# Designed miniproteins, single chains, continued (2): the designs that were tried, part 66

Each design is a single chain, and the fold is of that chain. pLDDT is the mean over its residues in the fold that is shown.

## One batch from the design tools (miniprotein)

Design m6271
Fold by ESMFold2-Fast:
Structure m6271 (fold): chain A 91 residues (1-91)
Amino acid sequence: SLSPEQLDLEVEAALIIIQAAVTKNAAERMPLPEEVKQRILELADKAIDLANKAVEYARQGDLEKAHEYLKQARDYVEEANRLLEEGLASL
């Protein structure tokens, strides 16, 4: 069984993955400039990759690396969301 800290990390990572997937889907459906759309998709994909790496390290018991990758994933999803919000405000 996972420790409570490992479980908390996996839950946080799952939420980041869901948020990134929602942001990616919104960017694909909205009439955004292609350059902006592509940038949002790249940032969202990076967030998903980093969140998955955080889960892998958490499961290995490397909580320091898990937290490091989780922080990076959060930074990327926040940037993707910022660009999506700015793009939508400019429509």
Scores: mean pLDDT 89

Design m6272
Fold by ESMFold2-Fast:
Structure m6272 (fold): chain A 58 residues (1-58)
Amino acid sequence: SIDEQIDRKLLRAYLEGESPEDIEITAKALMSLPEEEQRKLLTLPVEEMIKIGKEIAK
């Protein structure tokens, strides 16, 4: 599912040294988006996905 894909990608970011706070903010932002937008963000590198997630969560 999309939720599992998001969780897996964010877990990888956590393991690569991203802050837990940024990951939580990004996860909440992505969950607020339509599935179409979630799919688009999943095609991006995780660093870009977090950057966009933080901008949405502003």
Scores: mean pLDDT 80

Design m6273
Fold by ESMFold2-Fast:
Structure m6273 (fold): chain A 68 residues (1-68)
Amino acid sequence: SKTLTLDEYIEKVKPLLSEEELKEVEELKAIIMANKNAPRGSEADKEAEKAQRRLLGIVFRALSRAAA
């Protein structure tokens, strides 16, 4: 999204996350940050993409629970 950074989005949804989800999101965020400047197509670049997709999935599920 153009309106929020990943960090800002995480902070906004943080109260909606379980303790387990929050821990996993922090671990995934660390993977993304560690691999931020990885060469395109490298194993590290692919790991960052996988971590980002998983993190967004956790956030989406939390938002869906809150909206129910």
Scores: mean pLDDT 77

Design m6274
Fold by ESMFold2-Fast:
Structure m6274 (fold): chain A 97 residues (1-97)
Amino acid sequence: DLEKKIFSAKSFDELLEILSTVPAISQEALDLLRQIAAGTIPPYSKSLSPEVRYLVALIYYHFKLITKEEFEYVKKEANLSPEAKKVLDILYKLINP
């Protein structure tokens, strides 16, 4: 069950490994991430993992729900490596083509 695998992922690397095995479900992955974003506390919350905070902020910024300043703040606070950011950008494109 892909849905259960996505929800059990504890890191962005684990999420990518799961997604790499199922190329045809980008819309389902988008819906799952949107549901997480809708049910989560604001993207700047410390209770969210850095990768989840960045993904939620990226989604919100794309839909103009947060300002560029807020997005840059979350991006800086997440303190992700350039490699992790590129990988997250690829994931975002896969779930929102």
Scores: mean pLDDT 56

Design m6275
Fold by ESMFold2-Fast:
Structure m6275 (fold): chain A 71 residues (1-71)
Amino acid sequence: MSLEELKKRAEEILKEVRELIEKLGNPPDSQQILEALEHAFKLAAENNDVETLEKIIEELEQMKADLEAQL
């Protein structure tokens, strides 16, 4: 996957996770984790850090799965 595709994928998953958090009534713990991942994504994207972007995507996919299981 290209760096641009990784950035786009991370942004898409971040949006999906935000929507799930809103649907669940904005749990504070989930909001805090999302904010940390958004910050990490911004830094990784600014540094073109492919390895960190891939790790962030994995964490976001896991978080999405965990949130969907609560629905």
Scores: mean pLDDT 83

Design m6276
Fold by ESMFold2-Fast:
Structure m6276 (fold): chain A 76 residues (1-76)
Amino acid sequence: MAAELAARWREALEALRANWDAEVASLPPEVAAALEAARPEILALAEEVVRAAEAGDLEAARAAHARLVATLREAA
């Protein structure tokens, strides 16, 4: 379970990094600018989620994911 979860989150993080510019370009300019300003925080939180999952700390991973979702909501 934990290894499969960590692998899926690692894949999602790499997809996020690879597709960031394309996804942001599809958004309204105001939303795109807000997300670009938050990019370092979003990527750092996403890496924290993956690291916690790799360590088997599922509770820490969920907490980091909740912060990531909150950051994305505030940027939008």
Scores: mean pLDDT 76

Design m6277
Fold by ESMFold2-Fast:
Structure m6277 (fold): chain A 70 residues (1-70)
Amino acid sequence: KLDEYIEKIEKAKTVLDISYAVSEFTKLLPLEEAQELARRFQEAIDKYGNDVEALKKAVVEALRELKERL
């Protein structure tokens, strides 16, 4: 089901769409992994702001790294 969220993020057109997909996925993660994903997402927003493509890449990389731990 992780791949479904990666696809949603890759198809997202706005920061809000990315934020919604990340929020839904964090509800399915254990507490520690959910907190790490939320932190990394906030860091990506702070770094990339309005660059939707850079934000997508950062979030997808974070999800793939979390998959290695799950």
Scores: mean pLDDT 78

Design m6278
Fold by ESMFold2-Fast:
Structure m6278 (fold): chain A 85 residues (1-85)
Amino acid sequence: STAAEKAALQARLANLVRQAGDYLAGLYQQNQQTAERLGDRITTAVGEASQALGTADTPEGQAAAREALGRLEAQVREAQEALNK
């Protein structure tokens, strides 16, 4: 159902925000400048994903939300990779 799909996308956003917070906290201990730069990108991507999710009541809106979440996931992965260096 559309409601179930939207709920799954909302859960995905919540998980990505949690992961981002964990990685950024670790990065702040290693390199504050890198953490601030990646944090700004992640904040922007979270805003975009939240906006797309607000309209995810149609298949087209859900596709846009998945795309925005994919961009956020890429930024979170960059933060994880930076932390692991």
Scores: mean pLDDT 87

Design m6279
Fold by ESMFold2-Fast:
Structure m6279 (fold): chain A 95 residues (1-95)
Amino acid sequence: MVSVEQIQRVKERLLSVEKDPETRKKIEEAAKKLIDISEGKLNIDKLSTKELGELYDLVTHVLNVALRNEDKISDEDLEVINQIHQMIMQRLMSR
């Protein structure tokens, strides 16, 4: 499972390369929700389909930021984002 430390590292890296304020806010919102899930403050399986869809959209946006900056983002950090994205997608597809 992705750790809080991994999520924080990826968040900091993406915020170091992204300058758009709206995109930066989406990165911070995605990281906050993912940290809450990892710490057990938010149960991903209890999210409504709408809430899970909103989380999927946020993580998709984060993945697109990482892909636009693939020369500045490590393969390890990109893999963390891909694992999270796939996990959320699989949960949405099962609803």
Scores: mean pLDDT 83

Design m6280
Fold by ESMFold2-Fast:
Structure m6280 (fold): chain A 74 residues (1-74)
Amino acid sequence: SEELVAEANRLTLQAAKSVLDGDLDTARELGDKAVELYRQAGKEELASGVQRAVDTLIALAEGDTERLKELGAA
């Protein structure tokens, strides 16, 4: 459980870095993997929070105003 959370945390940080690097496809892939690992660890609230955070960062990078509205960020 703790090991899964640690790996999910690493993937979440790497997803954020990928957004900063402009690699949005990699950011989504890494974010999805992190969410899956949090769910496997029984951390459903963390999984939902990270999914929303990564989706928001990608939508901001893409300028996707409609998606940002859905996420409550625009």
Scores: mean pLDDT 83

Design m6281
Fold by ESMFold2-Fast:
Structure m6281 (fold): chain A 92 residues (1-92)
Amino acid sequence: MEPSEAQAAEARRLAEELLREHGASAVLVFYDAEGRHVLSLLFHADGRATLLDAERRVLAEFDSSDAAVDAARARMEAGELAWGVGWAPPPP
């Protein structure tokens, strides 16, 4: 399901904040069918990734971006996540 313009704007603000707070290279934010933020996935410059809940608590850490994406995909297939959007800062 596609986010509304308001939901997309809110998700972008959350993503930009998470990138600044964690020094991450990219972020995916995930929402449920009701439009509630459920998970954030942070991708680090060293190739590792961190999964955060809606309260920004660390749920899991992954040695690779591929493992992190696979974990998020499994949650989406289980019906826990409805949609997700990604952001990365512009290249230097």
Scores: mean pLDDT 76

Design m6282
Fold by ESMFold2-Fast:
Order: sequence, then structure tokens, then C-alpha cells
Structure m6282 (fold): chain A 55 residues (1-55)
Amino acid sequence: PPSVEEILKESLKDKTPEDIEKLYQEVLAKNEFSEEEKALLERLRDHYIKLVEEA
């Protein structure tokens, strides 16, 4: 299965900041993540929201 990082990157091609936040919440709700994975997801979410906002 794709990693959380791959899922986020793939889904971000045509996303708004709101879509990214929604995806982040859905991924957290549907999957059991370690503390490390949750921290990585938060960092990726923030990073990609900033990138999309700047685009």
C-alpha cells in the first residue's frame, strides 16, 4: 500500500488548503497511526497547505 506521504503528495495535485486539511483529517480518522506518523502527517499537511496557498 502507498505510504501516508505518497497518499498526500498524490492527492495534492489539484487541492485547495481546505481540501488538504479535509484529507488530513480523513486519513487520521480512517487509519491507525503511530505518534511518529501523526507528527509526520502534521508537518506534511502544514507544508503542503503553505505550498498550495502560495500557488
Scores: mean pLDDT 71

Design m6283
Fold by ESMFold2-Fast:
Structure m6283 (fold): chain A 107 residues (1-107)
Amino acid sequence: SNSLKEEVKRGMQLHISDDRELLEETTDPELKKLHSETIERYKEISTEEDPEVAIKRAMDLETEASTRLAKLAQQHPEHRREYVLAEAHEGVHIMNLTVLKKLLEKS
């Protein structure tokens, strides 16, 4: 449905905005790089016309980002709080994408 396509697009834009705010508050250079790369990849995903493909690509991106965050958090204990916060945000977004995927399958 058109409504669900708009919800998917809104979700991608919201995640970009959320990661931009996290980037502004981030001090660790490696975490800044990860946020910047994630934002650019989400911009590419936001141009995907198929909402099911867009959701799958976004979920794959979130899974990759969460794995990288967990590894970097172990390597940078002085920035542990920033990494834990970033991982929590990525987890919330993958949950939202999972709900959108289920709604799309029922539409």
Scores: mean pLDDT 82

Design m6284
Fold by ESMFold2-Fast:
Structure m6284 (fold): chain A 96 residues (1-96)
Amino acid sequence: SKAEEALELGEKAKELGKKAGSPSAEAAGEAAIEGARLALEDPGSLEALLSGGVGAMAGAVAKVVGRKEGNKLAEEAGDLALRAGQLAAEAAEAGM
């Protein structure tokens, strides 16, 4: 499911964010993980949609910052968090 895929990608984003030394990418991954977990427990929850959205937005920011700083791992972590957050939000929306 999209929520299960979001959880997997969010966990990868958090791990890569830690390795990259990017607190913003790590936090974006955590928000995406929260959104995915909420979507799995209660599809259609507004909280899941908002947490997924936060993860996606924060992930997009972390990706851009990583790219500008030349931190390729932070860019990749941000991209994974963006994708995870989008999937979590889509899973929540599908339950609405």
Scores: mean pLDDT 87

Design m6285
Fold by ESMFold2-Fast:
Structure m6285 (fold): chain A 93 residues (1-93)
Amino acid sequence: MELEEAKKKAEEAVKKLKSLGLDDLADTVKSIVDNYISKGEYKAAIKFAEDVLKAVEENKDLPLDEQKRKLSLSITSSAIRSIGDILESEGKV
């Protein structure tokens, strides 16, 4: 059931980012979630997708270019942290 929740939340996050024209960020989010899922880290996948969805919701009332800027910064920071966690788990850091 956590796998289904991770996939559903990731799909929602990707759709929202693509609707804002942030296709590269959407691809990054999908890649990170898919990596967590492939390792059986469903809770990490869910948390990452939820953090993305929360960032989108918190910025929804801003002008589109300000939304794009804040989402790019926030999601990139979260992605860097997640990539660090992934690399550490693989013994690459």
Scores: mean pLDDT 79

Design m6286
Fold by ESMFold2-Fast:
Structure m6286 (fold): chain A 111 residues (1-111)
Amino acid sequence: KIDELKKRLAENPEDAKAWLELGLEYYNQGKYEEAIEAFELAIKNAKTNLEKAKALLYLGYAYAHQKKYEEAIEALEKAIKLLETEDSEEAKALKEQAKIALEEVKEKLKE
């Protein structure tokens, strides 16, 4: 799947959804550095606040796994801010997820 996503993105580098999918594949494999690069490109190419917030949420998770807690907090706070403007059930669920993650990362930063 990663090779197919890379091939697709070489032909269509503005595909935010494909960048998000590539980032999630790397994240699931524990390849957090590669996941971060893909999520940053998903954010850059996102066409909606919901797409951008999803990529920011996973960017925050990937930074937290690398113990980059300040960067994780910044990404999660940006995701929450974007989701505050959205009324969908999906946006509400993502906002709660981001708030829980933010509190967990803040506790890690105090250690």
Scores: mean pLDDT 86

Design m6287
Fold by ESMFold2-Fast:
Structure m6287 (fold): chain A 98 residues (1-98)
Amino acid sequence: MEEEKLKELEEKLKKAVEYAKEGNYEKAVEYAIEALRILAEILETGSMEAIRRAEEILAKYEDELIELFGKDPEAAKKVAEAIAALAPRAEAGYERKE
């Protein structure tokens, strides 16, 4: 359900930040990729309200995650690759919501 996915998105983003702050980039990347997968699913299949709320949740953590992952080039690369792989799903959702 949309509410469960939004809650899971925020939990995964929070965990990614926590692990990155600890220098545990392996777990930080895992949680970031899970969060991106959930975000892509919401963008693809969610309501406009769910998409707006997902974007607000992402915005809370995005700047901090970019800063933290920027300290580990391998982690940054893995997250960037995940974003690129999920972009077609997000684009399809956006097109249907236009």
Scores: mean pLDDT 76

Design m6288
Fold by ESMFold2-Fast:
Structure m6288 (fold): chain A 76 residues (1-76)
Amino acid sequence: SNAEAAAKSGQAAADAGAAGDATAASVGHFEISRYGEKAGNKKAAEYGKKAAEAGQAGDSVTAARYGQLASEYGKK
């Protein structure tokens, strides 16, 4: 589903950020926003975007936190 896709992209961005891969951390940024919007799950899209941005900044702790929130909203 689009919500699951948004959650998966958010988690992948968080994982990439934790690994120090800033480019991979941002790769799902537009996908997270688009999938969340199409699913009507704006919160999953917003948290996924924040996870990707934190990953780009090298803040793996914040990236993991927001990625987990995106995953949680995407599953519900």
Scores: mean pLDDT 62

Design m6289
Fold by ESMFold2-Fast:
Structure m6289 (fold): chain A 79 residues (1-79)
Amino acid sequence: MGRGSATMKSENGKEYKAEALNGEVVSSTGGDEMVDRMAGLVSRTAAERGRPVSGSFTTTIDGEKYTVDLSGVPLPPPP
């Protein structure tokens, strides 16, 4: 299994956040499909690789700068 999170913040204080388990979104602020997709992707990637994954990047949407932070961690299989 894997746990993933994605957070997107604009320079104007808008924030979008999502959390996922093994590719399934379990918590989201809503309003942004990209953040939901990225949370799912990093949760699945961490599960597949069996190791933590992280990343950060900036993007521009309609002239506003957004910072995106990603974190994925593998969860051990139950005994």
Scores: mean pLDDT 78

Design m6290
Fold by ESMFold2-Fast:
Structure m6290 (fold): chain A 71 residues (1-71)
Amino acid sequence: DKLKELLREKADEAVEKSKNKISKSAAGAVVLQAALDYDEALESIELLSKELSKEDVEILREIAEEVHKEV
């Protein structure tokens, strides 16, 4: 339960910081992957970098790192 809440809050933070340029589903997938397998999260961020600005990619990387450190 606490982990699910953390992942939801971190996904929402990524969406807000990107001004809705990062979708809630993409943010949710990245934060879940960061908790389970950080290398998979980095691969997902690389795929998303094709459609996101450098600033939005940096937001995802920072959020993924925060989740990884908490788990």
Scores: mean pLDDT 82

Design m6291
Fold by ESMFold2-Fast:
Structure m6291 (fold): chain A 68 residues (1-68)
Amino acid sequence: SDAAKAAIEAAFRAQMDALEVSPAARAAVDAELARLRAATTPAEAFAALGRASRILHDHLEAREAAAA
């Protein structure tokens, strides 16, 4: 549903804000969240969500490695 997509998008943005994610990583995640919002099938929605999650995960993993 559109409400569920909006909730997912808000959750990603809140997480990125709390973790002070870089503008470049935020832009990449936001592009995938826009694809999630535009998705008309479950397959499109899952693909966009999967890519957004991977971008954020890879960014956080790199940040943790740099902090260690």
Scores: mean pLDDT 81

Design m6292
Fold by ESMFold2-Fast:
Structure m6292 (fold): chain A 73 residues (1-73)
Amino acid sequence: GDAVQKLADRLASLPEFSQLSDEQLREIAEFLDIDGDGDIDNTTLLAVVAFQESHDLDVDGIAGPKTLEAMAK
């Protein structure tokens, strides 16, 4: 599979995301996979933190359900 699919599979392994469709998980993975390698690296972490700060979410550097839902909109 491609790098985005690898990240989507990781998200699908989390209980909180088991209700999302493969297509929704892939869209979220594409948003998080800034460098296209399928890894959540320092660049992705910084982007998540910046996104959380800009959207008044809890700044924990973790792409939790609220953060991912906001990103998918």
Scores: mean pLDDT 59

Design m6293
Fold by ESMFold2-Fast:
Structure m6293 (fold): chain A 81 residues (1-81)
Amino acid sequence: MVEKIVLAWTDANGVPHYIEVTYEDGLLVEVVKGFKSTEEAKEYAKKNKVKFYSSTEGSTPEEEQKKFVEKLEEQIKKAKE
């Protein structure tokens, strides 16, 4: 089972990231492409009917957003290497 997701987050250095990833059997396996902004990423996801997730736009508590970003960055690091 393969799913594509568009993700938006801000890292510990305050740098924003916007990427499309491939998710296979619950694992992040590929970084497909990057975007210039949250707006571009969101519009792309809407047009292509791809799930969009943002750590910066959600009403999620700050501690949960931090944990999400940490896990996401580790998954991306493993997918690249």
Scores: mean pLDDT 69

Design m6294
Fold by ESMFold2-Fast:
Structure m6294 (fold): chain A 60 residues (1-60)
Amino acid sequence: SMELREKAEKGIENAEKALKEGDGAAASTAGYHARLLGEEAGDEKLAKRGEELYKKGQAM
């Protein structure tokens, strides 16, 4: 749904901001949520981006 896609996009923005600020825990949490919302919305690109941000946060 559009609402789920918008929530996933906000999660990606939050994760990117957290990475910029050096907060790996916040980045991984936001990326994980964005991945789940992207999967539920059927948006593979959003889901993959969320997973990428989750992994980057975990690596910090």
Scores: mean pLDDT 86

Design m6295
Fold by ESMFold2-Fast:
Structure m6295 (fold): chain A 79 residues (1-79)
Amino acid sequence: MITYNLRVTAAKPVEGLADIAQDAALSAPGVVDAKAVAADATTVGVTVEAENEEAVRRAMQAIEETFKDKGVDVTVTLG
């Protein structure tokens, strides 16, 4: 298993940003655990524990798609 830190930056403040990002990451196939911590109203750090790097990429996509469905543009970066 591998651990990666993701940064999620929203275009506008989102209530429950950290919880939404965490749940989205956990929904991705091959993700074993995910924990999100809000840095501010528009930025959250997500620590993802996954089976491989492809699962981390799926987590990033799941986060972007979840927020897009809620009408929020987000940028997800690996680092």
Scores: mean pLDDT 85

Design m6296
Fold by ESMFold2-Fast:
Structure m6296 (fold): chain A 81 residues (1-81)
Amino acid sequence: MNPVAEALAAGLEAMAEGLASGRLSEADVATWMESLVASLSLLPAEEARKILEEARRVLEERGASPEALAMVDEIEARLGL
């Protein structure tokens, strides 16, 4: 498994949980998402797509929240994937 995709999945779960619990603000999550999108935008589109699809699979396999999966959709949309 791609360690970047695993790290991304773990980060998305942590952001979704933090937002749901009130530990993180919407601004905190938005800042993290902006940094992530900027980093992924430096990769070829095919590589970014593969990382995001692997992260989605990891999240689904682990039974992650719908909110975490929705963040993957938002990242894909912002990258034009």
Scores: mean pLDDT 83

Design m6297
Fold by ESMFold2-Fast:
Structure m6297 (fold): chain A 65 residues (1-65)
Amino acid sequence: SMEEVLERVKEETKRIIEENPDMSLSELGMKISKVIQKEAEENKLSLDEFGIVLQRVVEWLHEQL
């Protein structure tokens, strides 16, 4: 489901940040982008669902940073 995809993206993003504290913002952005792309492709999200997941991940990141 879209919510399961969102939670997995959040958990993988948090892990990437925690395991790579010295990572550049460019590298971090690329890794997060790949996680989102992989989850969307594997779960065959609709364009609308993909947009919702992207928005909610961005909102969550603003709360973490």
Scores: mean pLDDT 80

Design m6298
Fold by ESMFold2-Fast:
Structure m6298 (fold): chain A 78 residues (1-78)
Amino acid sequence: VRPIIDARGKTEEEIDALLNKVENPILIVDNPKHVIRFLNSPKVSKIIFVGEKPEGFPEHPKVLFASSLEEAEKLARE
């Protein structure tokens, strides 16, 4: 099972620090800017966005959408 990082409410700097400690994690975010920042990172295997999908939100093979943290963790373990 790949490691999961709950990055909701964290800064980009805090997320970068966590990515240096964990190999190939799945990243859970609630900030659309963090999806854009980390979607092309080779350190991240998947990004799961938790919350309402904004209009014009970028579509990417690494990006999944969840309505809750519980759903995001379930998607991360599939």
Scores: mean pLDDT 77

Design m6299
Fold by ESMFold2-Fast:
Structure m6299 (fold): chain A 93 residues (1-93)
Amino acid sequence: KEEDIKELEEILEEAKELLELIESGNNAEALVYSVNNSDVLKGIEAYLEEQRRRVQELLEKGKREGDEEVIELAEKALELIERTLEKAKEFLG
């Protein structure tokens, strides 16, 4: 339970940082010029897809255990991951 909450909070923070990076434009441009944008954006997408899978597992666990805090955090994390993935895909075209 406590480990699940901590993991979800870490995923939320990382997804938020990635969303800010993608939406800022300037940070995304700096990232593109430092590491090759195609590799970075593919890495971000792969990372977010894996986090989405993990959060979905935590959501199902929370539902089985009746842990409302885990359910709420997992749903919030899924929403943020989906938004970040949509923005990342927009950058790829």
Scores: mean pLDDT 72

Design m6300
Fold by ESMFold2-Fast:
Structure m6300 (fold): chain A 62 residues (1-62)
Amino acid sequence: SAEEEAVRREAAQLMAQGLAQALGGTAASAEVVGPGEAVIEVVVDGETRRYLLRADGRLVEI
């Protein structure tokens, strides 16, 4: 549903912001790519880092 999609996007954005803060950088993007999965981009010291947020809550750098 649209409500469930909005919740997933919000969760992905919050995760991107938290990850950026933990790394001392800035959140660039958060894109939901599947149920419970998102691709998150953060910029740290001018370098763009890309992560897959998995449905189990784990982050994997890609």
Scores: mean pLDDT 78

Design m6301
Fold by ESMFold2-Fast:
Structure m6301 (fold): chain A 72 residues (1-72)
Amino acid sequence: SFKEKVKEELEKAKKGEDVSVNSDEEAEIAYVVSIANDIKEERKKKGLPLPSDDELVEEAIEIYKKMKEKRS
């Protein structure tokens, strides 16, 4: 699933592994991972508990979907 692919990409990024971007789907996954990292950094700045990777990915996907739905 898309969510599983995003989780895999986030895990690779955390481990410093190289990940190829060769398709539109891979580009969307990379963008969602960037949203997840932004959420994590915002939570850190506010002194809030750090969410799990699962929670970050789910929130990032929902934000991404809302952004896409707002485009005419």
Scores: mean pLDDT 74

Design m6302
Fold by ESMFold2-Fast:
Structure m6302 (fold): chain A 86 residues (1-86)
Amino acid sequence: LDEEIKKIIEESFIKEELGDYESEYDVISKKPLIGKKVVQLPDSNLLFHVEDLVPFLKEKKIKATEKEITKALGIGDYKSKKVLES
């Protein structure tokens, strides 16, 4: 499951925009990264709201919960650096 989640994200986004992507916005929704459930793809600057990844992965036939996605990708730098700011 963890490898499947990473693979789908890598195939969908890394090959297209890795070099030019700024990690201020969610790659899927293009909205600012605000909130408590932000995850980062390992060895990448690509950041996602977990809530946007759940329906995206479901469309790709991967059944994963927010907890499983957070476990697979890990909560990135944002959690330890005030991703919890409200």
Scores: mean pLDDT 59

Design m6303
Fold by ESMFold2-Fast:
Order: sequence, then C-alpha cells, then structure tokens
Structure m6303 (fold): chain A 63 residues (1-63)
Amino acid sequence: MMEEERRRQEERVREIVDKAIESVREARRNNDLGASALNAEEGKTPPTEETGRLSLEYVQELR
C-alpha cells in the first residue's frame, strides 16, 4: 500500500536532485565568469531565475 507514495516521493527526490544539479551547473558557469564578484558588490539582489522557478513549484503544490 505504500508503493505509490514511495514512488511519488522517489520521483520528487529525483526531480529535486536534477534541479539541484542544473542549479549547480549554472552557479559554476556564473562563478567561472566572475559573477561571484558582481554578486558580492550587491549581496542584496535575489536571483530572478531561481525565484521564478520556486514560484512555479510553490503554485503547483498549493493547487
């Protein structure tokens, strides 16, 4: 009886891991370009792309 919930949880984990891998790749690209130095100058501006992605996930879970 737990298989379907276990499968959903496993899929969710895999999707989260996949997103994390993509996020790490993007962060590495930005770091290589010296974006870390630019981010340090502001340190206040939130990442727009990541914020939008989180908003979509939040909306889907809410509904």
Scores: mean pLDDT 60

Design m6304
Fold by ESMFold2-Fast:
Order: structure tokens, then sequence, then C-alpha cells
Structure m6304 (fold): chain A 100 residues (1-100)
């Protein structure tokens, strides 16, 4: 969606460093993916990028492993009709199950 792109650009402009901009982008995309408000209506390329950013954030976080697995299962069910997104989420789930 155009709104998601606008918000991501605003976050990049606000961030005091490239590392901060990347972190804010990942958090924003994670929330967009989870809530589904913008993600389901976004172009395919934006949806895939948002899910990949969310997965990267989760894999580098110190979140509770059980809660993360439950979250990923909910996301897989929510986006079950999108084979590309489901593949990314399942690969993330396998990685977390091995490490957490």
Amino acid sequence: SSKLEEELRALEEFAPSEEAAEGLREVHLMFAAYNGRRLPSAPKEERVRAVEAMVNFILNSRLDGESVLKFLDEMIEKYKDDEEIVKILKEAKEEIEKKL
C-alpha cells in the first residue's frame, strides 16, 4: 500500500543513523504484518518484503521462543493462500525450532 511506503520513508528520514533507520523499519513492518491492516492490501513485492523484515527482526530478537512460534503459526494461517509468504514463515519457524 502507498501508506506503508510513505510511513517507511518518514521513518528513514527521522532516524539519526542508518542502523536506527533499519531497526525502525523492521519494527514497523513487523507490526504491519501482524495487524494485517496494510499488508493484505499491499502489492506482492511489499508483502514479501514486510514478511522478510518481520522474520529477520524475530530471528535477531530475544523474544520468548514459545510465543514466537505461536505468532508464526497465526501468521501462516492468516496468509495461507500466499505460497511465497507461507514458505518464508515456515522456514523461519524451522529455524526458531532448532535454536529456541
Scores: mean pLDDT 65

Design m6305
Fold by ESMFold2-Fast:
Structure m6305 (fold): chain A 63 residues (1-63)
Amino acid sequence: GSNLLQALVAKNAGNEAFSNKDYEGAVKAYEKALVLNPSDLETANKAKAASKRLKELHPELLK
């Protein structure tokens, strides 16, 4: 369905942000993907990893 395709697009955007070390952008993109496909365990784990790195490197961005 269109939601699944949009989730894949958002997941790919998150993967690109993560590889560029843009953890804030990665978290936002993965969260969007999970809203569209909440049962995607892989994306949930990636969002958690990106969020953890963001908190460790830039806690000020999480206000």
Scores: mean pLDDT 80

